# Designed miniproteins, single chains: the designs that were tried, part 88

Each design is a single chain, and the fold is of that chain. pLDDT is the mean over its residues in the fold that is shown.

## One batch from the design tools (miniprotein)

Design m3051
Fold by ESMFold2-Fast:
Structure m3051 (fold): chain A 63 residues (1-63)
Amino acid sequence: SSDQQALEEAERRGLRATELAGKYHNKLLEEKGIETVTQEEEEKISLESARHAREVLEEERLK
């Protein structure tokens, strides 16, 4: 059914977003030096990583 397909697509998109955000988060931590990252900086990195994942998914959707 269309409802089933929509649910599966949403789940797949969610997993992809998590993967992309995680990879970007790790990259930013490595670039910043993980031993010097404050809790506030880590929160900012997490938000930036989520934003990056959303931008990549939007680009993939438009192709």
Scores: mean pLDDT 77

Design m3052
Fold by ESMFold2-Fast:
Structure m3052 (fold): chain A 60 residues (1-60)
Amino acid sequence: SEIDEEVGLALLEITYGILKANNRLDQLEADLARQKERLLSLGFDPEKVDAAVAEILADA
């Protein structure tokens, strides 16, 4: 559902926030790649997941 997609994409932002707060941005690409695989396995839209990951990596 649309609500499930919003929650899943928010988890990517939460991952970024946790890593940034702990000075662990060196792990960001690997952790986002793992989260992306998880969301895709749950049936999330690949284009939306890819766009969200790209936006986070551009801001990091």
Scores: mean pLDDT 80

Design m3053
Fold by ESMFold2-Fast:
Structure m3053 (fold): chain A 62 residues (1-62)
Amino acid sequence: MQQQIQQVIDNGSNVQVGQVLYRQGQYDLALSKLQQALDTARRLNATDAVRRIQDEIRRLRS
């Protein structure tokens, strides 16, 4: 439980870093960070986080 909570917090930071990188025009790094966050969310079976991160990636690619 405690270790999973820390991973969720760390994953939220990865999403935020990815969003900042995208706004700075570093699209490849932004996608890499969001992909890392997506993989972590999938491992944790965090369905809501998976959906939100997938939506963010789609928005970046659209």
Scores: mean pLDDT 73

Design m3054
Fold by ESMFold2-Fast:
Structure m3054 (fold): chain A 82 residues (1-82)
Amino acid sequence: AASPAERAGLELMMEAGVLEVAFSAAKVVNVELSEKEIEKIRETLERLREFLREHGASLSPEMRAELETVLRQLEEILEEAE
């Protein structure tokens, strides 16, 4: 069964996934992200960083690797959007 920390990690991955899909859609329709949308990406990125800092050592290596991949993907989206 998933631990509370693993469940919280999955919730963060779901939030990040929605942002990634939204960014991909915005690129397809040639729409620039608004300041509010960029801020949401920054907030989710900071929450992921804090979660990994506080709970990373208690996660399975597989879950940690997946969260680190999602973190990197959000960083790349933010860099491209700015």
Scores: mean pLDDT 80

Design m3055
Fold by ESMFold2-Fast:
Structure m3055 (fold): chain A 82 residues (1-82)
Amino acid sequence: MEEIQRRESELNAKREAEEKERKRQFRYDLRVSWTATGALIDEILEFGRSKGLDVEAFKKQLEENYDESVEEGKELMDEAKA
């Protein structure tokens, strides 16, 4: 009990490492899912375009959401490197 700071640091380091690993696995799964889902998203965009709908805003929103997920994954990789 007298070594509270040391014990707390050890537990925090362990939890941080486990969280980092879970996030890495989760982001990997997300990227795989996005790749698989990309074909469906593209089909939806083409369907809208074929009906004369303005899909530009929707396409931009999808790209922004995808890029955000990719950037978050890069940050996790950077944390793993540190």
Scores: mean pLDDT 63

Design m3056
Fold by ESMFold2-Fast:
Structure m3056 (fold): chain A 71 residues (1-71)
Amino acid sequence: MLSEEARKRIEETKAQAQALVDAGDWLGAQQLFLDTAEDFYRNYPEETELAARELEKIWEELKAKAEQQLA
């Protein structure tokens, strides 16, 4: 189960990644997910597996949304 702090961090990452994607900065969004995963590994080791799966879902949602908007 993800703590409230971990959920908040994931939501902040989602918002930042969405802003980067909306600006066309896909490399920045990818780097943000990598940095966030590393942060979870360091600061929330017990929640890392759950956080990694949640971050992967968000990344896939962002890719799907972008593909829907782009030809």
Scores: mean pLDDT 77

Design m3057
Fold by ESMFold2-Fast:
Structure m3057 (fold): chain A 61 residues (1-61)
Amino acid sequence: SIEDLAAEAKAEIARLLGEDSPEYRRLATEIDSLLRAYRAGKLSEEEVRTLIENLLASARA
């Protein structure tokens, strides 16, 4: 599910950057905003998945 993808993405970013990092807090907040937009019907499942994957890719760079 998209909720599972978001939770896994936040866990991976926390592992890469640390939960106390400003970068983790910004990315986690952005993922939460994407989930709210998805639940409100403003973004499709495909759009949210792509955006979360892009945030993960940026954390790995």
Scores: mean pLDDT 85

Design m3058
Fold by ESMFold2-Fast:
Structure m3058 (fold): chain A 93 residues (1-93)
Amino acid sequence: MELEREKLAEEVLRLGERIAEMIKEYDPKAAEEILKATKEAAEYLRKGDTAGAVKALERALDIVQSSSSPDIDKGVAETALASLITATRRTEL
């Protein structure tokens, strides 16, 4: 089952906003960087640059893992981002 790039870009933006809101309580700087990375990933998806989108999502994942957030919140965010990376890889160039 293939995901349409535009629908996936909207999902990336939606989950990115939710992850950033969750993390903002503990690490506002990490939340800003996550929003930036997920917006870049959505833009790459809209351009058809699946590789660029994956790299941007992997950066968001690294920011989550390096943040001051509790392990439970990191686990939720990590799972969501890993799912988006997997979905993005399925929309290969």
Scores: mean pLDDT 82

Design m3059
Fold by ESMFold2-Fast:
Structure m3059 (fold): chain A 92 residues (1-92)
Amino acid sequence: GGQDRVDAIIAGSEAALKQLGVKARGVSGKGTTTGDGVASQEKNNEAAGKLGATAAGSLYYLTGVKEGKAHYSGTNSTTGVTMDLTGTGVIV
């Protein structure tokens, strides 16, 4: 069914991102921190610049499946940097 296809897209995307050294998950609230506003995001960006945060150091969460691609967003729990993989989606 349609849900089986969506599940396959998510699973394939997570597997592909793992091969690239990126940690990604389906929807999960634990381990992700998001800035509460622009000021918090600016502080998080400053911390990233100082500490050299990278996408590979972040845990990503599924935000949706669009046009056969899974889209992810996440925040590095150590540095607080918000990173967005939306638009880099993987086709299964």
Scores: mean pLDDT 46

Design m3060
Fold by ESMFold2-Fast:
Structure m3060 (fold): chain A 70 residues (1-70)
Amino acid sequence: MEELIERVREEVLARGPSREAVREGFRRLVAEAVKLGYGPLLEEALANTTPTSPSQAEYFAIVREELARA
């Protein structure tokens, strides 16, 4: 799951003319991952990973929010 989260993050960063657009794009990708059944794996990844930067903490918050909506 680390590879999936990392690749989603890299794709969102590559998009990025604005911070809001990057966050929205990441939110949509996480929502799709949850729909595809990756929700439990995302939960495990969050439980076993501590954010080491403000940017990483922001992406972790988006993942938690989308998991809570599912």
Scores: mean pLDDT 72

Design m3061
Fold by ESMFold2-Fast:
Formats: structure tokens, C-alpha cells, sequence
Structure m3061 (fold): chain A 87 residues (1-87)
């Protein structure tokens, strides 16, 4: 189920945070990763996914020890794991 997948993906992505030069560029330009943007677009027509992404944003906001680039990297990592399992 997507809720369990979100929980597992968050745990894995947080434990193995990998910041790429692309993530730093996204922070500099105040942009979402392509994976994250794709998820938000799909969620506009899926109330369950919208609720799941709201939870993702709440969980990311709690990670006060991570840099902006690390937060973008975690969000991108989670989005990449979720995308193949939705439509």
C-alpha cells in the first residue's frame, strides 16, 4: 500500500541522503525536482495521493537538521520511488 511505501521510502531516503549537483541547482533556482513536480501534477486528480503528498511535506518539515539541498534530495528520492507504483 502507498502509505507503507511512503514510510519505508522516507526512512531509506533519509538514512542514505545523497546530494547531487542537480539538487543544489534546484535549491538555487527555488525549483522542484522533475520527479517531485510529476507527483504533484498527478496528485491534482488523485485525492489519496494528494493526502499522501501532504503527509510527505509535513514529515520533511520536521527534518530541521537537514540542509535545503538535503531536503530536496530526500524529496526527489521519495518521488522517484513512488512514481513507478502510481499509474
Amino acid sequence: NLEDLLTTSLSTCISNVTVTPEHKTLVENQKLSKNTARLFLISRNDPQLEKLLTRLQVELAKLTNLSDAELVAVEDCVAKKLLPLIN
Scores: mean pLDDT 85

Design m3062
Fold by ESMFold2-Fast:
Structure m3062 (fold): chain A 72 residues (1-72)
Amino acid sequence: SADLAAAEAAIPAQVAALRKQGLEEEAELGEEAVRAGIEMYKNNLPREEQEALNAAVLAALKPKAEALLAKL
């Protein structure tokens, strides 16, 4: 959809903004997570499977987010 295309087009700008702040690891993880989410929607996965994958991605990113907050 146009909304998915807009979200995908916004990734480079968001990644660049994080990298300008010195958040290079967070930028890479964020890009991978968002691209994975877009692929799930493109493949029309059932909503429960999308929610389970989103929860797994958030669980994987949580330690990195906590490490970032600890150093800020």
Scores: mean pLDDT 67

Design m3063
Fold by ESMFold2-Fast:
Structure m3063 (fold): chain A 84 residues (1-84)
Amino acid sequence: SKRDELLAQIQELMGQAQELVKELVELIEKNAPREEIEKKLEELEKTVQQIVDLLLSLGTPEAQALAEQLREEMKKLREYALEK
C-alpha cells in the first residue's frame, strides 16, 4: 500500500539520518573546520526535511507531532554544532 511504502521510506531515511548524526558528532569531536561541519549539517537537515515531509503526508496527529519534534531537535543541533 502507499502507506506501507511511505513507512518504509521514512525508516530508510531515519537510518540515513542516524549515520549523518554520527558523522557530524565525529567532526565536532575532532574540531573539524567549520565549513566541513556546516556541509555535514546541511546534508542532515536535507534528510530530516524529507522525513518531515513524508510524516506530514501520513496525515496523522502522531506523525505531525513527530515532525514538529524533529524540526525542533534539528534547530537545537544546528545551534550546538555551529556555536563551537
Scores: mean pLDDT 87

Design m3064
Fold by ESMFold2-Fast:
Structure m3064 (fold): chain A 89 residues (1-89)
Amino acid sequence: DEALAELKRIAGMPESTSFDEVVELLALQEEAARRGRGLTEEEAREWLANSSEEEKRRLALEALERLLALSKDDPELARLLTALIERLR
């Protein structure tokens, strides 16, 4: 709960954002990284509609693991990301 709340603050997400919505946003971020560019709103909507919950969860995990690898100089952020990864597994 604390890790999710802190991630929402860091990412500028509304406090009302559900865990499932956070997973979708992280999955979209990873998909954008795989494409080497940001997704348009239309591309994001289409991808979310065509992706399974398991696919979204898998990509969200990959996004969090990538962020964790980049956050080694920020131990507090690394701790929050680790907690979220454990929650998704």
Scores: mean pLDDT 76

Design m3065
Fold by ESMFold2-Fast:
Structure m3065 (fold): chain A 95 residues (1-95)
Amino acid sequence: SNDPEAHEQFLKILRQLSESNDPESILLLVRIIVGSARNMDDEELEEVIELLRKLGFPEEVIKLIEYLNRNELSPEEYSELSKKILELVEKWLNK
């Protein structure tokens, strides 16, 4: 979004979900990120990646989110990668 207020609100929501520290909120955080990933500009992507690294997310998850943003994917490819990201996050949370 080119609207600074909308950008700040988006990041605020992500931070609030990350602070709850329950699996459902972290999964919702990831669903929001993967759902918006292809529409993120470089600044939004960098801020999201920084948040995920700060939270200790696996590097594989971070790289797949970068891939969703940087590549032109079919709806099927996007859906399959989004599913893989969520499965990796669920596996990480259950450790």
Scores: mean pLDDT 81

Design m3066
Fold by ESMFold2-Fast:
Parts: structure tokens; C-alpha cells; sequence
Structure m3066 (fold): chain A 57 residues (1-57)
């Protein structure tokens, strides 16, 4: 269904946010890198949760 397709796209977007955040974080200072990675993890969780809700609806 369209909900399943969009849910999968949101899951992929979440994984992409985390991947990009980890790469950017590795280029920054230790303290700033940790902040960037934490924000990426938060955004990834939000996107994946939205995708899960769509797939269950």
C-alpha cells in the first residue's frame, strides 16, 4: 500500500540522517561531534517512528 511505501521511505530517511550525522560528527571536535550525532539519532528515531505509525495505520 502507499502507507507501506512511505513508511519504508521514512525508515530509509532515518538511516540516512544517522549516517550523515555520524560522518559530520567525526569531522568536528569531540564535544561538537557528540552533539551532532545525538541530534542525528533523535531525528532518525522520529522519522522511523513516523514511518512505523504510517505502516500500522
Amino acid sequence: SIKESIGLMLEIAGDSELWVGERIGSLLSEDEGKKVIAEAEKRARELKELGRQLRES
Scores: mean pLDDT 85

Design m3067
Fold by ESMFold2-Fast:
Structure m3067 (fold): chain A 100 residues (1-100)
Amino acid sequence: QTRTLTLVFRNVGDEPVTVTVTVTNRGPHPAVVTVRLDGREVASETVPPGGSATITVTLPPGGELTVTVTHHADNDVEVDVTFSDPSAVELTRGSETLTP
């Protein structure tokens, strides 16, 4: 079984915001993180078992950032998203899906 976590953020401010995405994989299987800006893939990285990955992206004013993390359902995966100006960013969607 595979789990997919999807987080969607929007910059509602007038200035670019630096977004830092950190994925920590505490499972026995690899995880994959993909970051999209306005629907275009800007980064994709495989996070090894027991490893972590950090992706930094500039989110322009009015821009939408999608973070997708796909992993085995038995993996413990932590996703941390930080912003240079958190007051300018809204989480517009957060969902997790399980594929049998």
Scores: mean pLDDT 82

Design m3068
Fold by ESMFold2-Fast:
Formats: structure tokens, sequence, C-alpha cells
Structure m3068 (fold): chain A 88 residues (1-88)
């Protein structure tokens, strides 16, 4: 197994973690302020992070379990954001 490929995959996970954190923050801020646009932006960032985690899980067997766990968390939070948007 190539260290280089694992390093690139871990870098993608770290970038997706930042995106998920930004999405979670926007969702939280949007709920507090009643800002539908912030909730929508948070939802989109969480969906993108979840997609990236799923791609890493598919491409990197070594990181599959970690990436799948992170994807499940991001997907759950995205579903909550989607439900909040439907109520507004």
Amino acid sequence: MEEELVEEARKRIEEAKKLAAEGAQLFSDGLQSGDKEKIKEGYEKLEEAARTYREVAEESPELKDEAEALAAIAEELAEEAKKALEKL
C-alpha cells in the first residue's frame, strides 16, 4: 500500500471535516436567526462533505470505516437541516 495515496485520502477527509464544521455552524446560526438561506447553505455544505466521505470510503479501503462513520454523521445533520428548511 502506498503512503502517498493514504496521505491524499486523509487530506480529503480533513478538508471534508472543515466543510462539515462550516455547514454545522451555518445550520446552527440559521436556526438561531431564522435565516433560511444560512440553513440551506449549511445543508449544501453538509451534503458535499458526506459525498466526499463516501467517495473516500469507496476509493480507500484503509479509511473505509472512518469515512463511513463520518459520512453517517454528516448525512444525519444534513437530514435535520433539510427538515428545518421544510418547516420554514
Scores: mean pLDDT 85

Design m3069
Fold by ESMFold2-Fast:
Structure m3069 (fold): chain A 55 residues (1-55)
Amino acid sequence: MLTEEELEAAAEAAKLSIEGKATGEEAVRMVQERTGLSPEEAEAAIVRAVALGRA
């Protein structure tokens, strides 16, 4: 259901959060700004990217 672009955006946001450079809320906002996903979809995309080992 997520596109490769949405997963890539989520992976980059997740990496920043893991590195302590962004809060979870900031990571969700970054994904929304890049992809146009809702907050719930952006959060799900971040969780998916981490689960797939992309972050």
Scores: mean pLDDT 81

Design m3070
Fold by ESMFold2-Fast:
Structure m3070 (fold): chain A 73 residues (1-73)
Amino acid sequence: TGLTPEQIDAEVETALVEIEYAITKLAYEKGKISRDEYLAELKRLEQRAEEIVQRYPDNEGARALLEKIRADI
């Protein structure tokens, strides 16, 4: 038992958005970006997470990530 190529693609895309989300939050906490820049980045990441959920609706990691991003907006 293993992931299909499509499932691997979903996991990789989700992990990349998670990394960008973590970096964006850290940048805001360290005062490297403004509140407006932070919100703009969150909206961009929200859109990317929505696209992953739309393409891979059974991927719970992508759905959970979308919920986390939306909670910060």
Scores: mean pLDDT 86

Design m3071
Fold by ESMFold2-Fast:
Structure m3071 (fold): chain A 85 residues (1-85)
Amino acid sequence: SAELLEILLKLDELARKLGEAVRAGDKEKVESISNEIIDLIEENKDLLPKEVAKHALEELIKAAEHFELKDILEKAKKLLEELES
């Protein structure tokens, strides 16, 4: 569907921006982009393929652990557990 394609393209753009922020060591951008990814997945749980959402969250969790972003880590782990149900 057109809606799913738009969501997938936005998630891909955010994942790319997250990778760029991680490489730059920009903790504030990592936190901001991570919140955007979490919000996008939460709002679109019914439309997003589970494998795509899981992969994005796993990459985000690695970044959150590296930058010690405790709130992001807790939110991402909780959302990942919800997707496994």
Scores: mean pLDDT 88

Design m3072
Fold by ESMFold2-Fast:
Structure m3072 (fold): chain A 90 residues (1-90)
Amino acid sequence: MDKEKFDLEVEIALLEITAAIYRKEAQRLLQKDPNNPLVQKALEKIDEAIELIRKAREAVNQGNYDEARKLLEEAKKKIDEAKTLLDQAR
């Protein structure tokens, strides 16, 4: 089995789960305050991360593992930024 592909697929799955959790949290916070600009920015960062994760999965499927790693690092950065914004919105 290609270990590099497996490790990247695991990382993609974990980031997808993390993004889904933060998106649900952001949606709950917006139900309390629909005009919260921090939550709006967090959702933007989550959507950007989801798009980067999608591109990373495509790169993995093409065997372009270096591009996949770069995209996943960018996705992690967006997820971390979203977490910081959501923590500030609480």
Scores: mean pLDDT 86

Design m3073
Fold by ESMFold2-Fast:
Structure m3073 (fold): chain A 69 residues (1-69)
Amino acid sequence: SEEILKLLKEMKPIAEKLRNGNKSDTSVLEIFDKLSPEERAAVYAVLKGDIEGLSEEEQIKVAKKLLSG
């Protein structure tokens, strides 16, 4: 699904800030609180799914599993 890949790409900067963010935690949390459930699930897919080394098809599978939970 092209829509899931788009969400993953858009959420990657937020996920990277959450993973590494020790100085921008407040701003990152504020952004996260404003996200839809689908966008939050996409952030979790990037953080927990280790999707950076995966093919687009595998990334969609991981994201779908997290979005449906």
Scores: mean pLDDT 65

Design m3074
Fold by ESMFold2-Fast:
Structure m3074 (fold): chain A 72 residues (1-72)
Amino acid sequence: VEEAVRAGDSEAVVAAAASPDPEVRVEAIRAAIRAGDVEAARAAAEINADSPDEEVQIAASLAAMYVAAAEI
């Protein structure tokens, strides 16, 4: 049940992180960090690492740092 709940949250966040709207991408990254979902945060950071949008890049960097901190 925990795996199903986490999978549902991660899928929704990853889908939003791939949105054509940079505002939605930033919100998705923020949502993953707020939820403490390390897997979703990592996926969102990877999807947005090459983004030309500065705010999306900043959010992705914050997610990458959060994932690094959570794994130590």
Scores: mean pLDDT 72

Design m3075
Fold by ESMFold2-Fast:
Structure m3075 (fold): chain A 58 residues (1-58)
Amino acid sequence: KELARKGAEAGAAGDAEAAARLLAQDPNTHPSDKQGALASARAGDAAGAAASAWEAYR
């Protein structure tokens, strides 16, 4: 879950790619949250990537 928290912080700072990458590396994150963060990063949506990471952290 630590990588999910760091991913959420990166996304909140505007780095959608870092958010998706960190979330992808977290073994405890559900695949749907990883896919959501990746889709948001591809669209340039840092807030969406952060939201997926915060969902995974909970």
Scores: mean pLDDT 79

Design m3076
Fold by ESMFold2-Fast:
Structure m3076 (fold): chain A 86 residues (1-86)
Amino acid sequence: SAEEEAKAALEAGLLSGEYEEKYKKDPTTENVAKLTGATLRAMGSAISAALQGGAELAIKASEEALKKYPNSKGAQAALNGAKGFS
């Protein structure tokens, strides 16, 4: 559902923010892979929510993640994806 996808976008956006902090301290292949995966998941889930008519939910979820992690690449990608498919 759009609600489930928006929730997934929030969770992945928050994880992307956490993994960016870890990557900055320890730029390992594992940490960049985790950051990339969370970023792609956040974007994909937000687009999926928007395509189901839940663009507003995806935008709100992305903004909530950005409030906690202003530099989250996943949350920013999710916001851009949701707006692009609204």
Scores: mean pLDDT 85

Design m3077
Fold by ESMFold2-Fast:
Parts: structure tokens; C-alpha cells; sequence
Structure m3077 (fold): chain A 63 residues (1-63)
């Protein structure tokens, strides 16, 4: 679905932003992806967004 695709893209974007040094925006973007997937009832989208959120948090912690 479009919601699943958007959630996956937001998760990936969150990781990219965090890796570029924008940890706060990366974490917020990853969280938005997770929440979008959850709201749409797309378990795969929620998991993709959560993975992006977790990765963004790890990158932020390494800064």
C-alpha cells in the first residue's frame, strides 16, 4: 500500500538524516514512519519505520 511504502521511506530517510549529523530530525522522521505504518495497520511498514527509528537512535548515541 502507499502507506507501507511511505513508512518504509520515512524509516530509511530517518537513518540517512541521523547519519548526516541531524540526529533529532532523523529520530523524528523514523518515528513518523513507524507511527504511519501502525496507523495504517501495516505491520511491515511499522517494522520498517521502527528499524529506521532504532538505527537513527544508535547513530545519535554514537555522536
Amino acid sequence: SKATEQAQKLGALGVILASQGDAEKGIATGRAGRDLGRKAGDEDGEKSGQAGLDAAKEVAAAL
Scores: mean pLDDT 78

Design m3078
Fold by ESMFold2-Fast:
Structure m3078 (fold): chain A 62 residues (1-62)
Amino acid sequence: SRIEEAQKKTVELAKEYMKSLGLSPEEAAQKAADYLKETEGLSEEEKEAAREYAIRELKKLE
């Protein structure tokens, strides 16, 4: 679904931001979700859901 696709893209983009910019999981997830809202037209609810999902997934990797 569009929501599942957005969640996966947010996680991958947040990983890139953590690696390249040294951001925390929370900072990287927010930056990634904001970028995807702008580029893919996510609603505010979809953006927040993707951000929260990405934070949970990124913290599992630590």
Scores: mean pLDDT 82

Design m3079
Fold by ESMFold2-Fast:
Structure m3079 (fold): chain A 96 residues (1-96)
Amino acid sequence: ESKLLEEILKRMEELVKQGKLDLDELLRIRAEVYGLPLEEVRKLTPFERALFLALVMIGRGESAEAIAERLERELGLSRPTARRLYATLRKRIEEL
C-alpha cells in the first residue's frame, strides 16, 4: 500500500502545482493506481482525505500552523509529527 500511496501523492502534488486538484481528480487517480473501477473507490480513507485537504490548503497559501493543526486533528498525530508531515509535503510540492 505504501508504494500506491506514494504514486497517489505524486499525482496530487503535480495537480496542486497546476491548480487542477479537486475531489473528482483524486478519486480518478485512486481508481487508476489501485486498478479498480471508479465506482469502487468512492470513499477516501481518512489518511488520503487528510493529505488531500493539506495539499489544497498549501495551494491556497494557508499558514503552516493551520495545516499542521488540520493534520493533527484528521490523523490523530502529535503536533510535532503533524509539523514534520507538513514540512515534507511542502518540500515535495516546491521540488516539483
Scores: mean pLDDT 67

Design m3080
Fold by ESMFold2-Fast:
Parts: C-alpha cells; structure tokens; sequence
Structure m3080 (fold): chain A 81 residues (1-81)
C-alpha cells in the first residue's frame, strides 16, 4: 500500500512537469544517493548542460528536489515522501 501511494504521488507530481522535467526527475530519483556532475546528469537525460541546469532550477523552485553542491558534484534529492 505504501508503495502504491508513493507511485500515485509521483505520477501526480509528474503531471505538473514537462516531459524533459519528468525525465530529469526520474534520473535524479534513480540516482539520489550518488553525487553527479551537471554533465553526467545531462548525459543521462540526453539534454544539453544549459537545458538541464534550467530545468533543475525549475524543479528546485517547485520544491520537488533539493540541490546540495559538493565541489564540482551535486547531490540531487527528491523532496517527495
């Protein structure tokens, strides 16, 4: 039941996101315990670094993710329960 509730919440949130933002969110969720460079994240989502950076700021502004900077690497954490 908890997993079904979580999946439903994730689907509802994804409905508020563009297709590119959904893909970025999915990659972040799959790699939430890893510190990724912006370039590594962009490569995983198949977007340019500049486009990825713009969408990351939009997701942070929507309070969907947290961005923790660690040198050249970023820890991207989903805020969703």
Amino acid sequence: DYMKKLEKILEEIKKTLSKKEQKIFDVIYENYEENLTLGELARKVGLSVSTTSKHLKNLEEKNIIEIIKNGKRYAFKPVIP
Scores: mean pLDDT 73

Design m3081
Fold by ESMFold2-Fast:
Structure m3081 (fold): chain A 82 residues (1-82)
Amino acid sequence: MKEEISRLGNELGEALAKGDYEKAIEYAQRLAEVAATDPSPLGQEIARLAKNLAEALKSGDVEKALEYFKKLAQAIREYLLS
């Protein structure tokens, strides 16, 4: 679980940095699905942020997606330390 969330978070970050929004949406959706299987508040927060990020990118709101990514990256760091 932690390893997969960390890997998907890193892949999402790389895709966003490259402007590969198709891959970023794919990784964000995968991350939301994986995190949703963790009933912890932090797992659910990661799932929510990843879902919102994918939806922002689909609507063309890159600025909003990057704000969600900042929050998501912080939530993943906290999750990995738990």
Scores: mean pLDDT 86

Design m3082
Fold by ESMFold2-Fast:
Structure m3082 (fold): chain A 58 residues (1-58)
Amino acid sequence: SMDALKAQIDKEIKELKKLVKEGSSVAKITGTAIRLLSLAHELDDEEAIKELTKILKE
């Protein structure tokens, strides 16, 4: 289940990157990225943490 949760986070990060490219609301993107980052830290998903941090720095 931990691996399944990490896979779900990775999928949501890919979707979030699409929203960024499409010019979606900054508030929506930031809020979603912060939520996913919290979950990635709980799961110790280093790759997800790096990707989400990169999105938040944009």
Scores: mean pLDDT 81

Design m3083
Fold by ESMFold2-Fast:
Structure m3083 (fold): chain A 75 residues (1-75)
Amino acid sequence: IDEKEVDEALGRMGLAVLKLVPSGTTPTEKPDEDLAKEQKWAAKIEALDPNVKIEVEKFKEGDTDYLKTTITDLR
């Protein structure tokens, strides 16, 4: 457990929550690699804060791949 990771998680959660409502998706050029990276990050955040659940999925719209990150605060 690292306090610096808590600060990083808080900042990222704020940005992700703002994106979640109208555009909870991020375009990616390497969907499989970015998905794996994001899932590892999500697992790290969930281990750091058990009250947070993070789900990452990929989907394709047209010829562009997107990552959707859903952050659920279980407090």
Scores: mean pLDDT 64

Design m3084
Fold by ESMFold2-Fast:
Structure m3084 (fold): chain A 94 residues (1-94)
Amino acid sequence: SEKLSQALAKVEKAKKAFEENPTAENAYKLGLAYKNLGDVYEEMGEEDKAFDAYNEAAKAFEKAYELSPSEENLKQLNDVSVKVLKLAVEKVTK
C-alpha cells in the first residue's frame, strides 16, 4: 500500500527528529505521524496494528502536552486516547 509506505516513512522521520531534538513541536509531529499510521491500519482492517500506532501517538501527544500545555496538544491526546479505548473494547468483545 502506497499510503502505508508513506505513513511508515513519516513515523521514522518524526521519530528520528524527536530523538535528535525532544521538543514539544517534534513530540507533536511524532504524535501526528503515529495517528496517521493508526488511521491507515484501521482502513486496512489491521486493528491490532492500529491500536499499537494510536498508543504510540497518545504517548507522543502526552509528551507534547507536558512540554507545552496547550488546547491543541490536549485535544490530540484526547482524540487518540478515545481511539485506543474503542479498539481495546473491540478486542474484548470479539
Scores: mean pLDDT 88

Design m3085
Fold by ESMFold2-Fast:
Structure m3085 (fold): chain A 70 residues (1-70)
Amino acid sequence: PLALARVIIVDARKRLQAAFPDEPEFVERTVAEIEKKVLELLDQGKSVTEIYEEAKRIVERALAEAERRR
């Protein structure tokens, strides 16, 4: 479970870094939010699929929010 969480977090960070190379603070803040949510869902015994979908939702929301704030 923890190894899978790490893969999800690494993938999210790479995606955010590619989209926002000049905003490292925003990327790290969003990754921290994803990590917190993934750990919460793991503690609640949620499925791998649900954890992945929640992480994906946070990434997509962050991408949309960043575009609106430019």
Scores: mean pLDDT 78

Design m3086
Fold by ESMFold2-Fast:
Structure m3086 (fold): chain A 98 residues (1-98)
Amino acid sequence: SEKLRREIAAGIALIAVATAKVAVENSDLPEEKKQEVLRYLDEIAELIEGALKNIDDPEKVRELLQKARETAEKIREIHPDVADLVLNAIDLLEEEVK
């Protein structure tokens, strides 16, 4: 049950990152800024996938999610709505490992 809830939360977070990528690609941001945000979103996806692989280790999950949060905050300066979407998904997964 607890493991399943964490896996579902991680899946939702990955869907949020995929949705954020589509929003960035369809935005009016300069190409350089789109590439910067997409790079951060790829890093966040890798960190969430790392959390999913370590889902039975709440300490490791928290460490990886903290790094994902720090990367998402860098997006806020460029695209605040995308940052909020991703941070809300990270918060959902963090709640399952408290």
Scores: mean pLDDT 88

